Designed miniproteins, single chains, continued (2). Designs and how they scored, part 20

Each design is a single chain, and the fold is of that chain. pLDDT is the mean over its residues in the fold that is shown.

## One batch from the design tools (miniprotein)

Design m4667
Fold by ESMFold2-Fast:
Structure m4667 (fold): chain A 59 residues (1-59)
Amino acid sequence: EERLRELERKADEYRAKYQAAGAAGVHTQETQDLFKKWSVYEAEARRLRAEIEARRAAA
């Protein structure tokens, strides 16, 4: 679904920003916030994916 695609896109976006900051040796509150957002979007995408698969199995 479109929502899953958007959540996966957001997770990838924040992951890339976090990894770039880490590679540059930047360890600030902002890099921790990026990691937190990436983790939240990944968890939400995982939950939604499971829901979609359960719905497809029921249909």
Scores: mean pLDDT 76

Design m4668
Fold by ESMFold2-Fast:
Structure m4668 (fold): chain A 95 residues (1-95)
Amino acid sequence: SMREEILKLAKELGLSEDYVDDLLNYYKKTVPEKEAEYLTLVVLRILHLISNSPASDPIRTDLEALERLKEEYEKKNDKELLEAVEKLIEELKKQ
């Protein structure tokens, strides 16, 4: 189900399967496969949120968008996605 959701979001965003595979392989260097799938899903959800905002650049991904998504996952008590967002925030801070 996670891979199906990732592929569906990527298709809606006009992203290639190669882009998704590259992103998954990037995260697999530092985290287990399940966490890499969650991080990939989080990135795609952030991009989807940005693309659906009337005042946003659809290609932009930044810490403000991640902090907003973190707050929403805290409200939903989604511990796995919350942890994935926190790891992504730390990764982006490393540049």
Scores: mean pLDDT 70

Design m4669
Fold by ESMFold2-Fast:
Structure m4669 (fold): chain A 106 residues (1-106)
Amino acid sequence: MKSLLEQTIEKLLKKFKDYANKAIDTGNQKDLDEAQKEADRVLGIIHMGAIIENIPFSEVESFQQKLLDLVKKIIDAIKNKDRETAEKYIKEFEKEVMKFVKKIES
């Protein structure tokens, strides 16, 4: 059974992907800004979950920096209209997020 945390993160990841793909298609700054906001929400929920489950702060910081770097790479690829690179980093972002969610839940 999926946890409330996993379900919440999956919904936010879907919104992030929807806005990111829309930004690639439209080139609109508004769609790119919405993608960034949904990514920031994913990061915030993960941070809260990690703190509640008493994950070491240094580990949380290291992981958060990794996710922030991935988000930057996605946004930069979208701005450059590099769909292949954007899709690659979106998949990597999803994998890293879900990996950490499972760690929080273990």
Scores: mean pLDDT 82

Design m4670
Fold by ESMFold2-Fast:
Structure m4670 (fold): chain A 65 residues (1-65)
Amino acid sequence: MVSSHVGNLISAIAAYLEGEDFEREAVGDRVGLRLKGETEEQMREGLLAAVKQALEGAKEIVVED
């Protein structure tokens, strides 16, 4: 089911790209992503990986419709 995932992914990505400070759990909960790191550095690495995965998924879904 693409609609629920795409909506949550876009919201999380937009908040991060707009330079908003967000709570780690709020972003993870919205997109249903699990971040591996618990330290700030590992958390950031996990978040970047999740964003890259979301962008590739969204590209396939919306471009190759």
Scores: mean pLDDT 51

Design m4671
Fold by ESMFold2-Fast:
Structure m4671 (fold): chain A 77 residues (1-77)
Amino acid sequence: MPSQQELDQAIADVAQAVADTTIQRLLSNPKVAEKDALAEASKAYQWLSDYYLNLTGDKEKAAEYAKKAQELAEKAA
C-alpha cells in the first residue's frame, strides 16, 4: 500500500530523472560547449531545489539540490 513517503520518493525520482535527461541531451549535442551544459544543469537543479521546497516543505532535500546546483555552477566557471 503506497504511503505518502513512497509517493514523495516517486515524485523526487521523476524530477531527478528529468534533470539527468536534460544534462545527457546537452552533453550529447556537439553544438553545446561543456561549460554551457554545466551551467544549464545547474539551473535545472536550482529549479528542482525550489520545487521540492514548495511541494513538500522539505528544507533538507531542497538544500541538497541547491548545493548540487552551486557545485555545477562553479565547474561551469
Scores: mean pLDDT 71

Design m4672
Fold by ESMFold2-Fast:
Structure m4672 (fold): chain A 97 residues (1-97)
Amino acid sequence: SKYLELIKEAIEELKNTPREVIEEEIARLLKNPKYREAYEKAKELFEKGISLEEIAKMLEEADRLAKEKPDDPEAGEEALFKTAVVSFLAVLLALKE
């Protein structure tokens, strides 16, 4: 799956990034309430043991929503939210060591 490979690459890039740099960027993003909501959802899914395959399906769904419903603002907001959740899940997986 293209989406599974993208997630694996994102996690490896994050593992090779200094923890302090990642934490500073997260702190900046969490000043935005929408990113804070996505981060809380990512933590919930991470604690429930979400698989890489499930994260890949979420990214695929986000891409599909953006492509199939480009004129639907609700679909666009859902796609952006899912993408943010996937990004934070990649961070949580990289930092779980």
Scores: mean pLDDT 85

Design m4673
Fold by ESMFold2-Fast:
Structure m4673 (fold): chain A 82 residues (1-82)
Amino acid sequence: SMEENEEVIKKLTEALGKKFPELSEEELRLAVELVLWQLKPEWVEEKPENNGSDRVAKAQMLLYFALLRNNLDVEKTVELLK
């Protein structure tokens, strides 16, 4: 559902923000949505516009590998990012 998808994005955005405190919430959310569009597009309501900076790309890379390492398990990925 849209509500469940938004909760996933919110959890990953918050966890990623702890590793990249210099990124804005909009930049963190963009990184999350770009990664999820590639790995689990059904969790993203609309294709995100890739207007990200090099800073966003680093956050994307960390999240991408964290999700793959945990077989796309959101809760395990959040714990790994703590």
Scores: mean pLDDT 82

Design m4674
Fold by ESMFold2-Fast:
Formats: C-alpha cells, structure tokens, sequence
Structure m4674 (fold): chain A 80 residues (1-80)
C-alpha cells in the first residue's frame, strides 16, 4: 500500500541520516517494490552511489540527494 511505502521511505531517510547506507538501500528497494515510483528509484540510485563513494564530502552530498528524493516520494504519496 502507499502507506507501507511511506513508512519504508521514512525508515530509509533515518538510515541515510545515520550513514547506514546498507539499511537505507534495503528499505528503498522494499519501497520501490511497493510502487515507490521514480523519486524512490532516484533515492535508491543516490544511496547506492553514497555507499560506493570514497570521498566523505561527495558521500554526504549523495546522501543528502537521496534524502531529498525519498522525501519527494513521500510528498507525492501524500498527494495521491
């Protein structure tokens, strides 16, 4: 359901804020499987790039982009 996708996206945002990219990726993949849409896919792509980044500043920037995209996904679910 959209409410389940919303909960998974909220959990992913918390893990991204903690720097736990593995857990964030897991929750984003689950949200995407429940119909999370383009914004969830974008968040997943950024979270994967953040995990693979060896530069701390680039990693933080990518994590922030993942958080923003996941939040956009939540906002769209709340409008639908």
Amino acid sequence: SSQQARQLLQQAIQYLKQGDYDSAIKYLQQALSLGGGRETQTALDYAQKAKESKDKKEQEKLAQQAITSAQDGIDLLDEQ
Scores: mean pLDDT 87

Design m4675
Fold by ESMFold2-Fast:
Structure m4675 (fold): chain A 70 residues (1-70)
Amino acid sequence: SEEVENLRKGLEEAIAQAEKDIDFYKKKIEEVKNSDLPEEVKQAIIDYYNTMIKNLEEALKRLKEELEKL
């Protein structure tokens, strides 16, 4: 059905976006590590990005599970 095909495309786009966002935050962590920011500030920013990555990886797992059910 067209509705199932539209849902499949939406899930594939959401998966691709989540993977891009994870890669973006990983790159930002490396940039922060190489910056001249105070160590305490670096750690706070890295911890924040790691939390974002963890949440996105959990969401990505759920999105892939939903796609496999179609």
Scores: mean pLDDT 90

Design m4676
Fold by ESMFold2-Fast:
Structure m4676 (fold): chain A 102 residues (1-102)
Amino acid sequence: SAAREAAVARVRERAAEVEALREQGRLEEAERLGIETGAFAAIETIRFGRDDPEGRARALAELPGILVEAGFSPAAAAEVRARVEAEDYEGAKALVREEVAR
């Protein structure tokens, strides 16, 4: 689908942005964008992975751990997962952006 293709393209674009920030010595900004990019990739895998139930289930299971390792509280990580489980993918991404900006 066009939406799936756009999501994949955006994840690749963000990965390039992270690398550019690292090359500029903007390490804190690179870390924040890297965390956001990883979380968004996991969310998009869940969103578009209906034809890959195993990959979808793995991405959903790994998402809270990725966020906690990145400095999110367990409560914030659980809320992101709850939004993804409710198919509120844009709400999940918004919460990731808010938490990363702290």
Scores: mean pLDDT 78

Design m4677
Fold by ESMFold2-Fast:
Structure m4677 (fold): chain A 93 residues (1-93)
Amino acid sequence: MAEKAKELAEKAKKYAKEGNGLEGGRLAADGAWYADKAAVEDPKSKKAGEAAGKANEAGKEAIKTGDKEGLPEAIGGALAAIGAAFMAGAKEL
């Protein structure tokens, strides 16, 4: 599941670069959901749970902003949050 969230984050970046901000935002939100699920499957890490929650919120905001304004910044924020969730869960940078 950690790998699935990374795959979705990379696809979100690709779609954003291709000018498809709305689809990129949706993929970022899906990536955030997989990051959250990965943290829940190993709940012994409180930091992983907190980071995954932030990633999920950022992903939801990316979709909402994409629908209103189609901004690459919202997608970037969601992808950064997903990365932070993974680093917190892995205990690595």
Scores: mean pLDDT 59

Design m4678
Fold by ESMFold2-Fast:
Structure m4678 (fold): chain A 90 residues (1-90)
Amino acid sequence: MKIAGILVDGDAKATYEKAKKAIEEGAEVLALNAPSTATAQDVRDAALAAVEAARELGKEVKIEVNVSAVDDPAKAAEIKAAAEEAVKEA
C-alpha cells in the first residue's frame, strides 16, 4: 500500500501510532483527513506526529491533507498551510 488515510481526531498520540503502522506497512504517502470540525492546530499536531513517526522509522514519507469536509475555502487554506509548516519545521 503506497497511500494511507488517517482521520484527524484531535489525538496526536493516536495519529502517531496510526502513521507508524501505515509506514511500517509500506505507505509512501500519508493523507490526513480533516473533519469539518478540525482546527488548524489539530491538523498541525497530526502532521507533526506523522513526521515524527517517519523520522523514527527512518522512512521518507509525503504528508498530505484532505480538506474535502471543510466548506470554508479560507479555513481549508489555513489547515493546508498549518500542515505544510509542521512538515517544514520537522
Scores: mean pLDDT 80

Design m4679
Fold by ESMFold2-Fast:
Structure m4679 (fold): chain A 75 residues (1-75)
Amino acid sequence: DVDKLLQKAMENGVPVLIEKDGSLIVAVGPLKEVGEKARELLEKGVPAAIVTSVTDVDGKETVLVVKASRKDILE
């Protein structure tokens, strides 16, 4: 449930954006910081995936995105 994922991400102090398909972008930043947040969310039971993407924001590039999906990510 997207609303529950959003609530958990906000409780963990992670900035979130909701995509049109109902996916959540839960962290954007340097690889180390995003990797630590992704692990923290997974340990707390929030489904998350690391997606490598580049997006220009005010002339700066976002180096990595942690994204949560409505579907369970099984490993």
Scores: mean pLDDT 49

Design m4680
Fold by ESMFold2-Fast:
Structure m4680 (fold): chain A 85 residues (1-85)
Amino acid sequence: GAEELLATRVSAEDGAETGVPAGALAGDPATARTLAEAAIAKYGEEGREQVLKVAEAARRAAAASEDPEISAKLLAIADALEEAA
């Protein structure tokens, strides 16, 4: 499904112990937007729903993060995902 398409790219990074795929933590907003657009194009409304769930997970990870740089990056990724949806 769409969640698998998004997760495949991020899981290559390892480190799912944060509750968000490691690639989402290391990614940039432009890459996140591209993956979101690809998921929506392939899976339609299901893709949009999964993109929004990933955005919510990124916001939760940002709130739980002790590193302000990582928090800012995760919030930017969440914003890019929500913009694409």
Scores: mean pLDDT 66

Design m4681
Fold by ESMFold2-Fast:
Structure m4681 (fold): chain A 96 residues (1-96)
Amino acid sequence: RSVLKEIEQSTIEVALRAARRLAELPEIELLVVFADYDTGEVLILLRAKPGVDPAELERRIREALESLGLKPEEYEIEVDEEGRGVVTLRNVKLKP
């Protein structure tokens, strides 16, 4: 009876690995991970320390995700001028 979408366990596992990698970045002040069962996506919300350039933050996030073997189609990155970021993960498959 819940109209909630299923999220693949592989997407959750990859999101937790990504969050852990992102939390190691010295530019990151705050990071929150949540599963959005309305959309079937996992979101990583983050905030950079004051004075971090948004373009540099986006580059660091992308490098971290690519280091985990994520393809560009498996994630979306949005960073605002205030240093707030959102990484959306969908349909991520663990490679064998």
Scores: mean pLDDT 75

Design m4682
Fold by ESMFold2-Fast:
Structure m4682 (fold): chain A 94 residues (1-94)
Amino acid sequence: SLAELRERKEALEGELVRLYLEFQELADQLGRDNPEVQALTAEFEALLAEFSRLSAELDEALKRGDLETARRLLEQMEEVLRRMREIVERLRAL
């Protein structure tokens, strides 16, 4: 349903906020002048931009009641978060 898709969006946005804060904390602890931290920061910021674009497209699909497109966009957002989690784990391993 439309309500369930909106709840899924809110859950993914909550996870994004948690990953963002964890990434910033780890990057600060490791040092922003570290070239490996800088490379992972660039990768993370690119994924943040992709998530924001998908989130905007999802909002438009939800406004139209286009449930099929909304489900597809949510799946793409989940994949972006999976890739962001991998970057956080790579940062943690430094």
Scores: mean pLDDT 91

Design m4683
Fold by ESMFold2-Fast:
Structure m4683 (fold): chain A 96 residues (1-96)
Amino acid sequence: SSLGTTLNNLGSVYATQGKLDEAEKAYKEALKILPNNHPDRAATLNNLGFVYASQGKLDEALKAYQQALEIKQKLGDKEGAATTQENIDKVKEAQA
């Protein structure tokens, strides 16, 4: 696995443990390494959006999910794009 993929996996382990600050850091480090318009980058942005939402950082969650959605749309991942749109809608409902 690439270092970016390993850091994404580490972030997911931290998130599962409720270590949201450590998860955020690991995902941000993964994003520095992961290539643009790659499925792993979209997955990392979606996971970071979830961490931000769990922290109550709704504006940051929305931006991360929107970036994940853009990548998924460019890659033709219709199912993943639909799931990310549902996450965006939930964040917008929480902001209302």
Scores: mean pLDDT 89

Design m4684
Fold by ESMFold2-Fast:
Structure m4684 (fold): chain A 77 residues (1-77)
Amino acid sequence: DPRLEGDVLLALSLIQLTVAEMAAKRAGKEDLAKEIEKFRDEVIPRLQAAVDAGNLDEARRLHEEVQKKVREADKEI
């Protein structure tokens, strides 16, 4: 089910970015937390649009960008 896959990618992306932002705040990394928040505000509408259009290739690509951002943030904590 392509819609289910897209909805899962969107949900995971939201959870992962929220957890990363919370971790940055707990570590006292306020600038990093704001960077993650800004990235979320830019990427989540794009991911939602890709899911709504049934564009799974774009949804997967955007989720990969989320994974990369989360890994980069984790290295700074």
Scores: mean pLDDT 89

Design m4685
Fold by ESMFold2-Fast:
Structure m4685 (fold): chain A 98 residues (1-98)
Amino acid sequence: MEMEKKKEAVREALRRLNEAKKAGASDEELLKLLEELAEKLGLKELAELLKKLLEAKKNKDEEKAAEYALEAQILVAEIFEELDEKKKEEIRKEFEKY
């Protein structure tokens, strides 16, 4: 199903991100990879924020870049917290079966 396509896209994006980090990629390169990951996950709001952040950095607009970076970090934190809680529920359900 659609979920399997998302999993494969995420795995590929994570491999690229880890390789880029090991190669000493710049913050701009890491942000671009994160934008691609957000696009593959269907996270439209995050992808738009990351696109605006990259655009602000390209235009050397430090104030707007900082604003978009903060908004993106908050959104990412909320998404990861949600995923972590659902994963904890699945683990709990397995232990109840045992």
Scores: mean pLDDT 65

Design m4686
Fold by ESMFold2-Fast:
Structure m4686 (fold): chain A 91 residues (1-91)
Amino acid sequence: MEKAEEAARLGSEGAALGAKGRATGDLEVARRGAELGKEGLRLAMDAMRNDPDAPGERVTGGAISGIGGAIEGGLAMRKAGASEEEALEAM
């Protein structure tokens, strides 16, 4: 199941970059983390909608990682001086 596996990978990468952006205060790193987290979540949701037999564990893991990456990235962007609107747009 291609999308669920890709979602899990992107979600994990997003979470790692979000955490790095938060630790360093680097707005661009934080934004990239949020974008990857958002992409991972989007793919996980698409897998859930288009494949009722999708393995829930992988899809759920991808969605959770994606949400985590998006939130961490958004919070890191706010810490680096981005507006609430800019942070939400990147998520």
Scores: mean pLDDT 69

Design m4687
Fold by ESMFold2-Fast:
Structure m4687 (fold): chain A 95 residues (1-95)
Amino acid sequence: SVEEEMDKRGSELSRRLMDIIVNNPSDRAQANQVMKLWLEGLLAIRSGDYEKADKSLKKLKDLREQAKSDGNSTIAELAEEAIRDVEEIKKKVLE
């Protein structure tokens, strides 16, 4: 189902971020920031605070662009996945 697919993608994003946080000290701070902003965005959507969700999305997009500029393709990819997850869930709730 779509719900099962969304849960699998969220679980995989969480696993990848946690793997970096545990095993990659050089990217840990950025991975923690992606995780924090992702979860803040999801919680904001659940509470109906779409303005707060949009602020989290803006910060994730800024982090993605910074990671790209720094040549950190791994963090840029994970930030992009977090952005897509928040946007897809927001779209589902508003439809």
Scores: mean pLDDT 87

Design m4688
Fold by ESMFold2-Fast:
Structure m4688 (fold): chain A 84 residues (1-84)
Amino acid sequence: SELEEAVKRTKEAAEETKKYKKLVEEDPENKEALNKYIGAKLRAIGETVHAALLGKKTGNYEAAREAQEAAKKAGINADISPFL
């Protein structure tokens, strides 16, 4: 389903966000890592919002919540974005 794909994409982007955040923290001058970190974070936010909207539309709040938790564990404030 579209919701399952959005959850999967959120988890993948959240993992990429954690990976590149660590690289930025190890070398703050690494602009490539910073750009990849920002890109992954934006993708994770977008997919989390998409999963939340699909969860609301389909009544599958558990899957939407799973996406939000994955993003939150990666330091992405998914709890604020879909509720604003």
Scores: mean pLDDT 77

Design m4689
Fold by ESMFold2-Fast:
Structure m4689 (fold): chain A 81 residues (1-81)
Amino acid sequence: MPTDEEGTRRALAELLREARRALEAGDTHRANVLLVAAALLASVLEDEEVQRLIREAMAAHDAGDTERAIALLEEAVRYLE
């Protein structure tokens, strides 16, 4: 069982790193796709903290606050690592 959760955490961390890169590049479409995928994967982990960080990052992105969205994604990646 722990192996499945560990694999999910690694996959989520990769999605979040890619989402951060997309935001840094100004690729809004790619960032949206990756953030939705990350949110869905985070729901499988049942981890309230990572789900909160991803929701806050998505809200910041929707508000046009790219710097805050990037910071929240960096925090989520560090939490998972």
Scores: mean pLDDT 82

Design m4690
Fold by ESMFold2-Fast:
Structure m4690 (fold): chain A 118 residues (1-118)
Amino acid sequence: MLEKARELSERATKLAQDAISSGSSATEALSLAAEALELAVEIGDPELILDASLAALQAILAAEENGDLSPGTVEELKRILEAARRAVEVARKAGDELAVQTAQGVIDLAEDLLKKAG
């Protein structure tokens, strides 16, 4: 479970970087970041929430840079937003301020990009 969450975050980050450099779709990076956040929240580990939130930030930035507002990207952004809201609550209860701030950053960027999608 922990190992899978870290692997998903690492893979999401790599796919986000590849998407930025190639101009390709960020949808897969967003999907993996969403799964990593959901799993980190389920485990309740603020370190995993921090790692998954950083991966989600990279994936959202890749979608924004490439102008990727496809229906698939919008659905993954909504999924990330829901998971990040739960992540903030879990991190707050754990007293991990860095994890709280990073997950809040995910919420802010996902909401801003979703507003652009209509």
Scores: mean pLDDT 86

Design m4691
Fold by ESMFold2-Fast:
Structure m4691 (fold): chain A 68 residues (1-68)
Amino acid sequence: MPSVRERVEELLARTTDPGLRSRLAVVLAEIDRGASPEAVRRGLETIAADPAASPEERAAAREVAELV
């Protein structure tokens, strides 16, 4: 099963928006330094609400947030 980290990496790999890439990179860094599930979820929820993200990207971020 892909981890939350792997799913964030996948979303980062397919996005081209620099603002969204920056936000995903912050979430990935938070996971890597052992941030709380609450902090990781907040980061993903912010991405799910990002106006620069496509509906598909928002749905994916929301789905990953629910897994945290």
Scores: mean pLDDT 76

Design m4692
Fold by ESMFold2-Fast:
Structure m4692 (fold): chain A 68 residues (1-68)
Amino acid sequence: GAAEILEELLNNLVKLGIISPELAKKIINTVKKLLEEGKSADDIIKSLSKKFPNLPKKALEAIKIALS
């Protein structure tokens, strides 16, 4: 599902040094919670941008694609 694809993506971003393992875990937990609450991909991306303002733009774009 979307969460599984996102976990694989975030693990790859950690391997490339784009985000920390701690940040990846926080992102996936936030996305899983918002998906359980029935939030749309757009609402999830907006929430991630607000909660993690220092998240690299490349990471945010990749997450957006994974949720589409």
Scores: mean pLDDT 82

Design m4693
Fold by ESMFold2-Fast:
Structure m4693 (fold): chain A 85 residues (1-85)
Amino acid sequence: TDEALQYLTAAAAEAGKAMAADPSTPEEVKEEVERLVLEAGRAAAAGDFEAAARKLREAAEVAEPYSPEAAEVLRRAAERLEAAA
């Protein structure tokens, strides 16, 4: 559980850096991805890794058109959480 949460936190930081490096990513998109990642974190903290993975996949879809790198990081985090479920 702690390891999965640490991995999610690290993935969120990496995705955030990737989006921040591209000034063409709209602020609204950054906020939506951050909201979905926070929801994933809440689900993971409650032990609902299936719900957490779903939220991270949604965040990856939102990020994909603006930052494929951020989307990849978020998808890998979702796969990790699904393995923990």
Scores: mean pLDDT 78

Design m4694
Fold by ESMFold2-Fast:
Structure m4694 (fold): chain A 92 residues (1-92)
Amino acid sequence: SDLSNLLDQTSNILDQQGYTDSANYLRQASNYIRQQNYNQASNYIIQAADSLIQQGGPPQAADLLRQAADYIRQRNITQATQLIQQAHQIIQ
């Protein structure tokens, strides 16, 4: 899906910037999106956001990831994808 591909791309950029824990959580989220396990995907995106803040990453990107996780739980994948795209643009 577009969402899982975007999570993989965002994870790769986070890993390159040294936010390794956040990157690993987004990779796990991407795998759960592919399995259509949206509750687990949402949990891992929240963990990615929390890890990003803990490591001194951009708070605006973390906030967008948390909002995206809420939309994923609601199965509003379109809104979640838009928010993750915005987080991706802040991170890169």
Scores: mean pLDDT 91

Design m4695
Fold by ESMFold2-Fast:
Structure m4695 (fold): chain A 62 residues (1-62)
Amino acid sequence: SDAKAQEALAEAEAIWNQPVMDMEKLSELLARALREATSDELKAQILEFLKRMQKEIDAARG
């Protein structure tokens, strides 16, 4: 459901803003959000978050 997708996305955003980031949990929450999302707008928002996360991982030095 969109409500569950929004909840998972909100938790993912909270983790993304923490000084110590649980990347495994972040990925799981985003995957759950994508599975639960029914609206195209919400799916696009989740996919953009995933793309942003992957870009940061790919660009990371260290």
Scores: mean pLDDT 78

Design m4696
Fold by ESMFold2-Fast:
Structure m4696 (fold): chain A 90 residues (1-90)
Amino acid sequence: SKLDQAEKARELLIEGREAYLNGDYEKALELYREAARLAEEVKDAKLLTAIGGGLAKLGEYEEALRLLEKALAIDPENEEARRLREEIER
């Protein structure tokens, strides 16, 4: 179900954050990309925004912007997605 896919994306996001905190940036990137794929499938703006933020912390600005733009296409008033996009774009 879409709820199960959203839950899996959230689990992968948490695992990605843990990998990032452990300095395993390659693993964090892999986990964030898998989470992003699921979040895109379920069209969850909050998950796309959170994963975009994780990618931005890894310096993956192009991928982060793509996810934030998708989040804003779903929820144009998402304040965190707008703020993160503006911060990356300067």
Scores: mean pLDDT 90

Design m4697
Fold by ESMFold2-Fast:
Structure m4697 (fold): chain A 85 residues (1-85)
Amino acid sequence: SDQLEEVREMRDQALDYVDRILSTTTDPKAKKEMEETRKELDEKIDELIERFEATGDIKDFTQAMEVVRQLVDTAMYLHMLSSGK
């Protein structure tokens, strides 16, 4: 479905963005926190996408999109903190 394509594309874009931030992150604590968050949220997105593909429940799609946003927002926040304000 168009929605499955959309959420998969958004997931790929979010993961690429996080990986770019991780590649420039030199603080060990910030890097570890970002890596752990990436893993946890990616696993959650994967579960929600799988459920949506199986059931067609729009709630699973909406939740997956929200988790993708959380992943990006968390990465942006950690990047901002690590870039020396």
Scores: mean pLDDT 82

Design m4698
Fold by ESMFold2-Fast:
Structure m4698 (fold): chain A 81 residues (1-81)
Amino acid sequence: MPSLEELKELAAEGVRTGDLELLARVYGEAFGLSEEELKARLARYKELAEAKLTEESLKEIEELRKRELEELEREERRRRE
């Protein structure tokens, strides 16, 4: 089952490459998503994209995701050591 995080990551990558619909189709094929699920997810991310996703906003979202991931990974390493 595709997680919201995974779908958001693919959507961000699709918008970055300019092939959001193509990436959504590949995701559907890879994970065996139903047409209804794929369409519903696409609609949600399309609405988000239309609302405020400009080139700058997309870059900011990706930077925030990288920062959060790095900080989480770094915190995990510190906790283990």
Scores: mean pLDDT 58

Design m4699
Fold by ESMFold2-Fast:
Structure m4699 (fold): chain A 80 residues (1-80)
Amino acid sequence: SSKKEEAKKILDEFLLEFNKLIEEGREAKEKGEDVTPILEKMEELAKKTLEELSKLMSKEEVDSIAEYFKKKIEEVREDL
């Protein structure tokens, strides 16, 4: 369905931007800089993405994706 195609595009765009932030976080860590601003950008990206997805899918599906995003951010937090 068109809604599934749009949701997939939004998720693909999230992953692309999230991976860019991971690289920025790694560069900041290597330079001994504070990674907090990068982690905050990741949380904002997740919030904006979930807001967009909430227009296309059920609350239950959005909640599942929110748990996935939270897990991804925690994995990055542990690695940085």
Scores: mean pLDDT 86

Design m4700
Fold by ESMFold2-Fast:
Parts: structure tokens; C-alpha cells; sequence
Structure m4700 (fold): chain A 73 residues (1-73)
């Protein structure tokens, strides 16, 4: 049975793939799908251990940094 941690990991992997597609294509639909998946992660965040939450925040920070770098380029 998938754990909450497994679901969050899968959602973050999907977000990373969608962000990659957005950067490659410039198509806003991929960014909108990524935002929707991040909202799902946010809803599950309180169910994670503090250590797992810290890892999620670190991964989300890296995703935001990549998007900011793309906008600045």
C-alpha cells in the first residue's frame, strides 16, 4: 500500500518532470499542472514526519530556484 511519503515523493517527481517540460517548451499548461501537484503536496505535508517535511521544503526550494533562474535568463 502506498504510504503518504511515497505519494509525496511521486508528486514531487511529477512536478520536476512538468517543470522540465515547461522550461523546454514554454507551455504554461505544464506550469499549471505542476502548481496543481504542489497543492496536493501541501495538503499532505502535515501528515509527514518533521524530517520528511524538511526534505520536501528543500526539494520545493530547488524547484522554485530553477523557475526563477528560467525567468531571469
Amino acid sequence: MPSVEEKVRELLEEVERLVDKFIETGDLKYLEEAEKKLEEVAKLLPELSPEAQAEVFARMGRIHERLAAWVAA
Scores: mean pLDDT 81

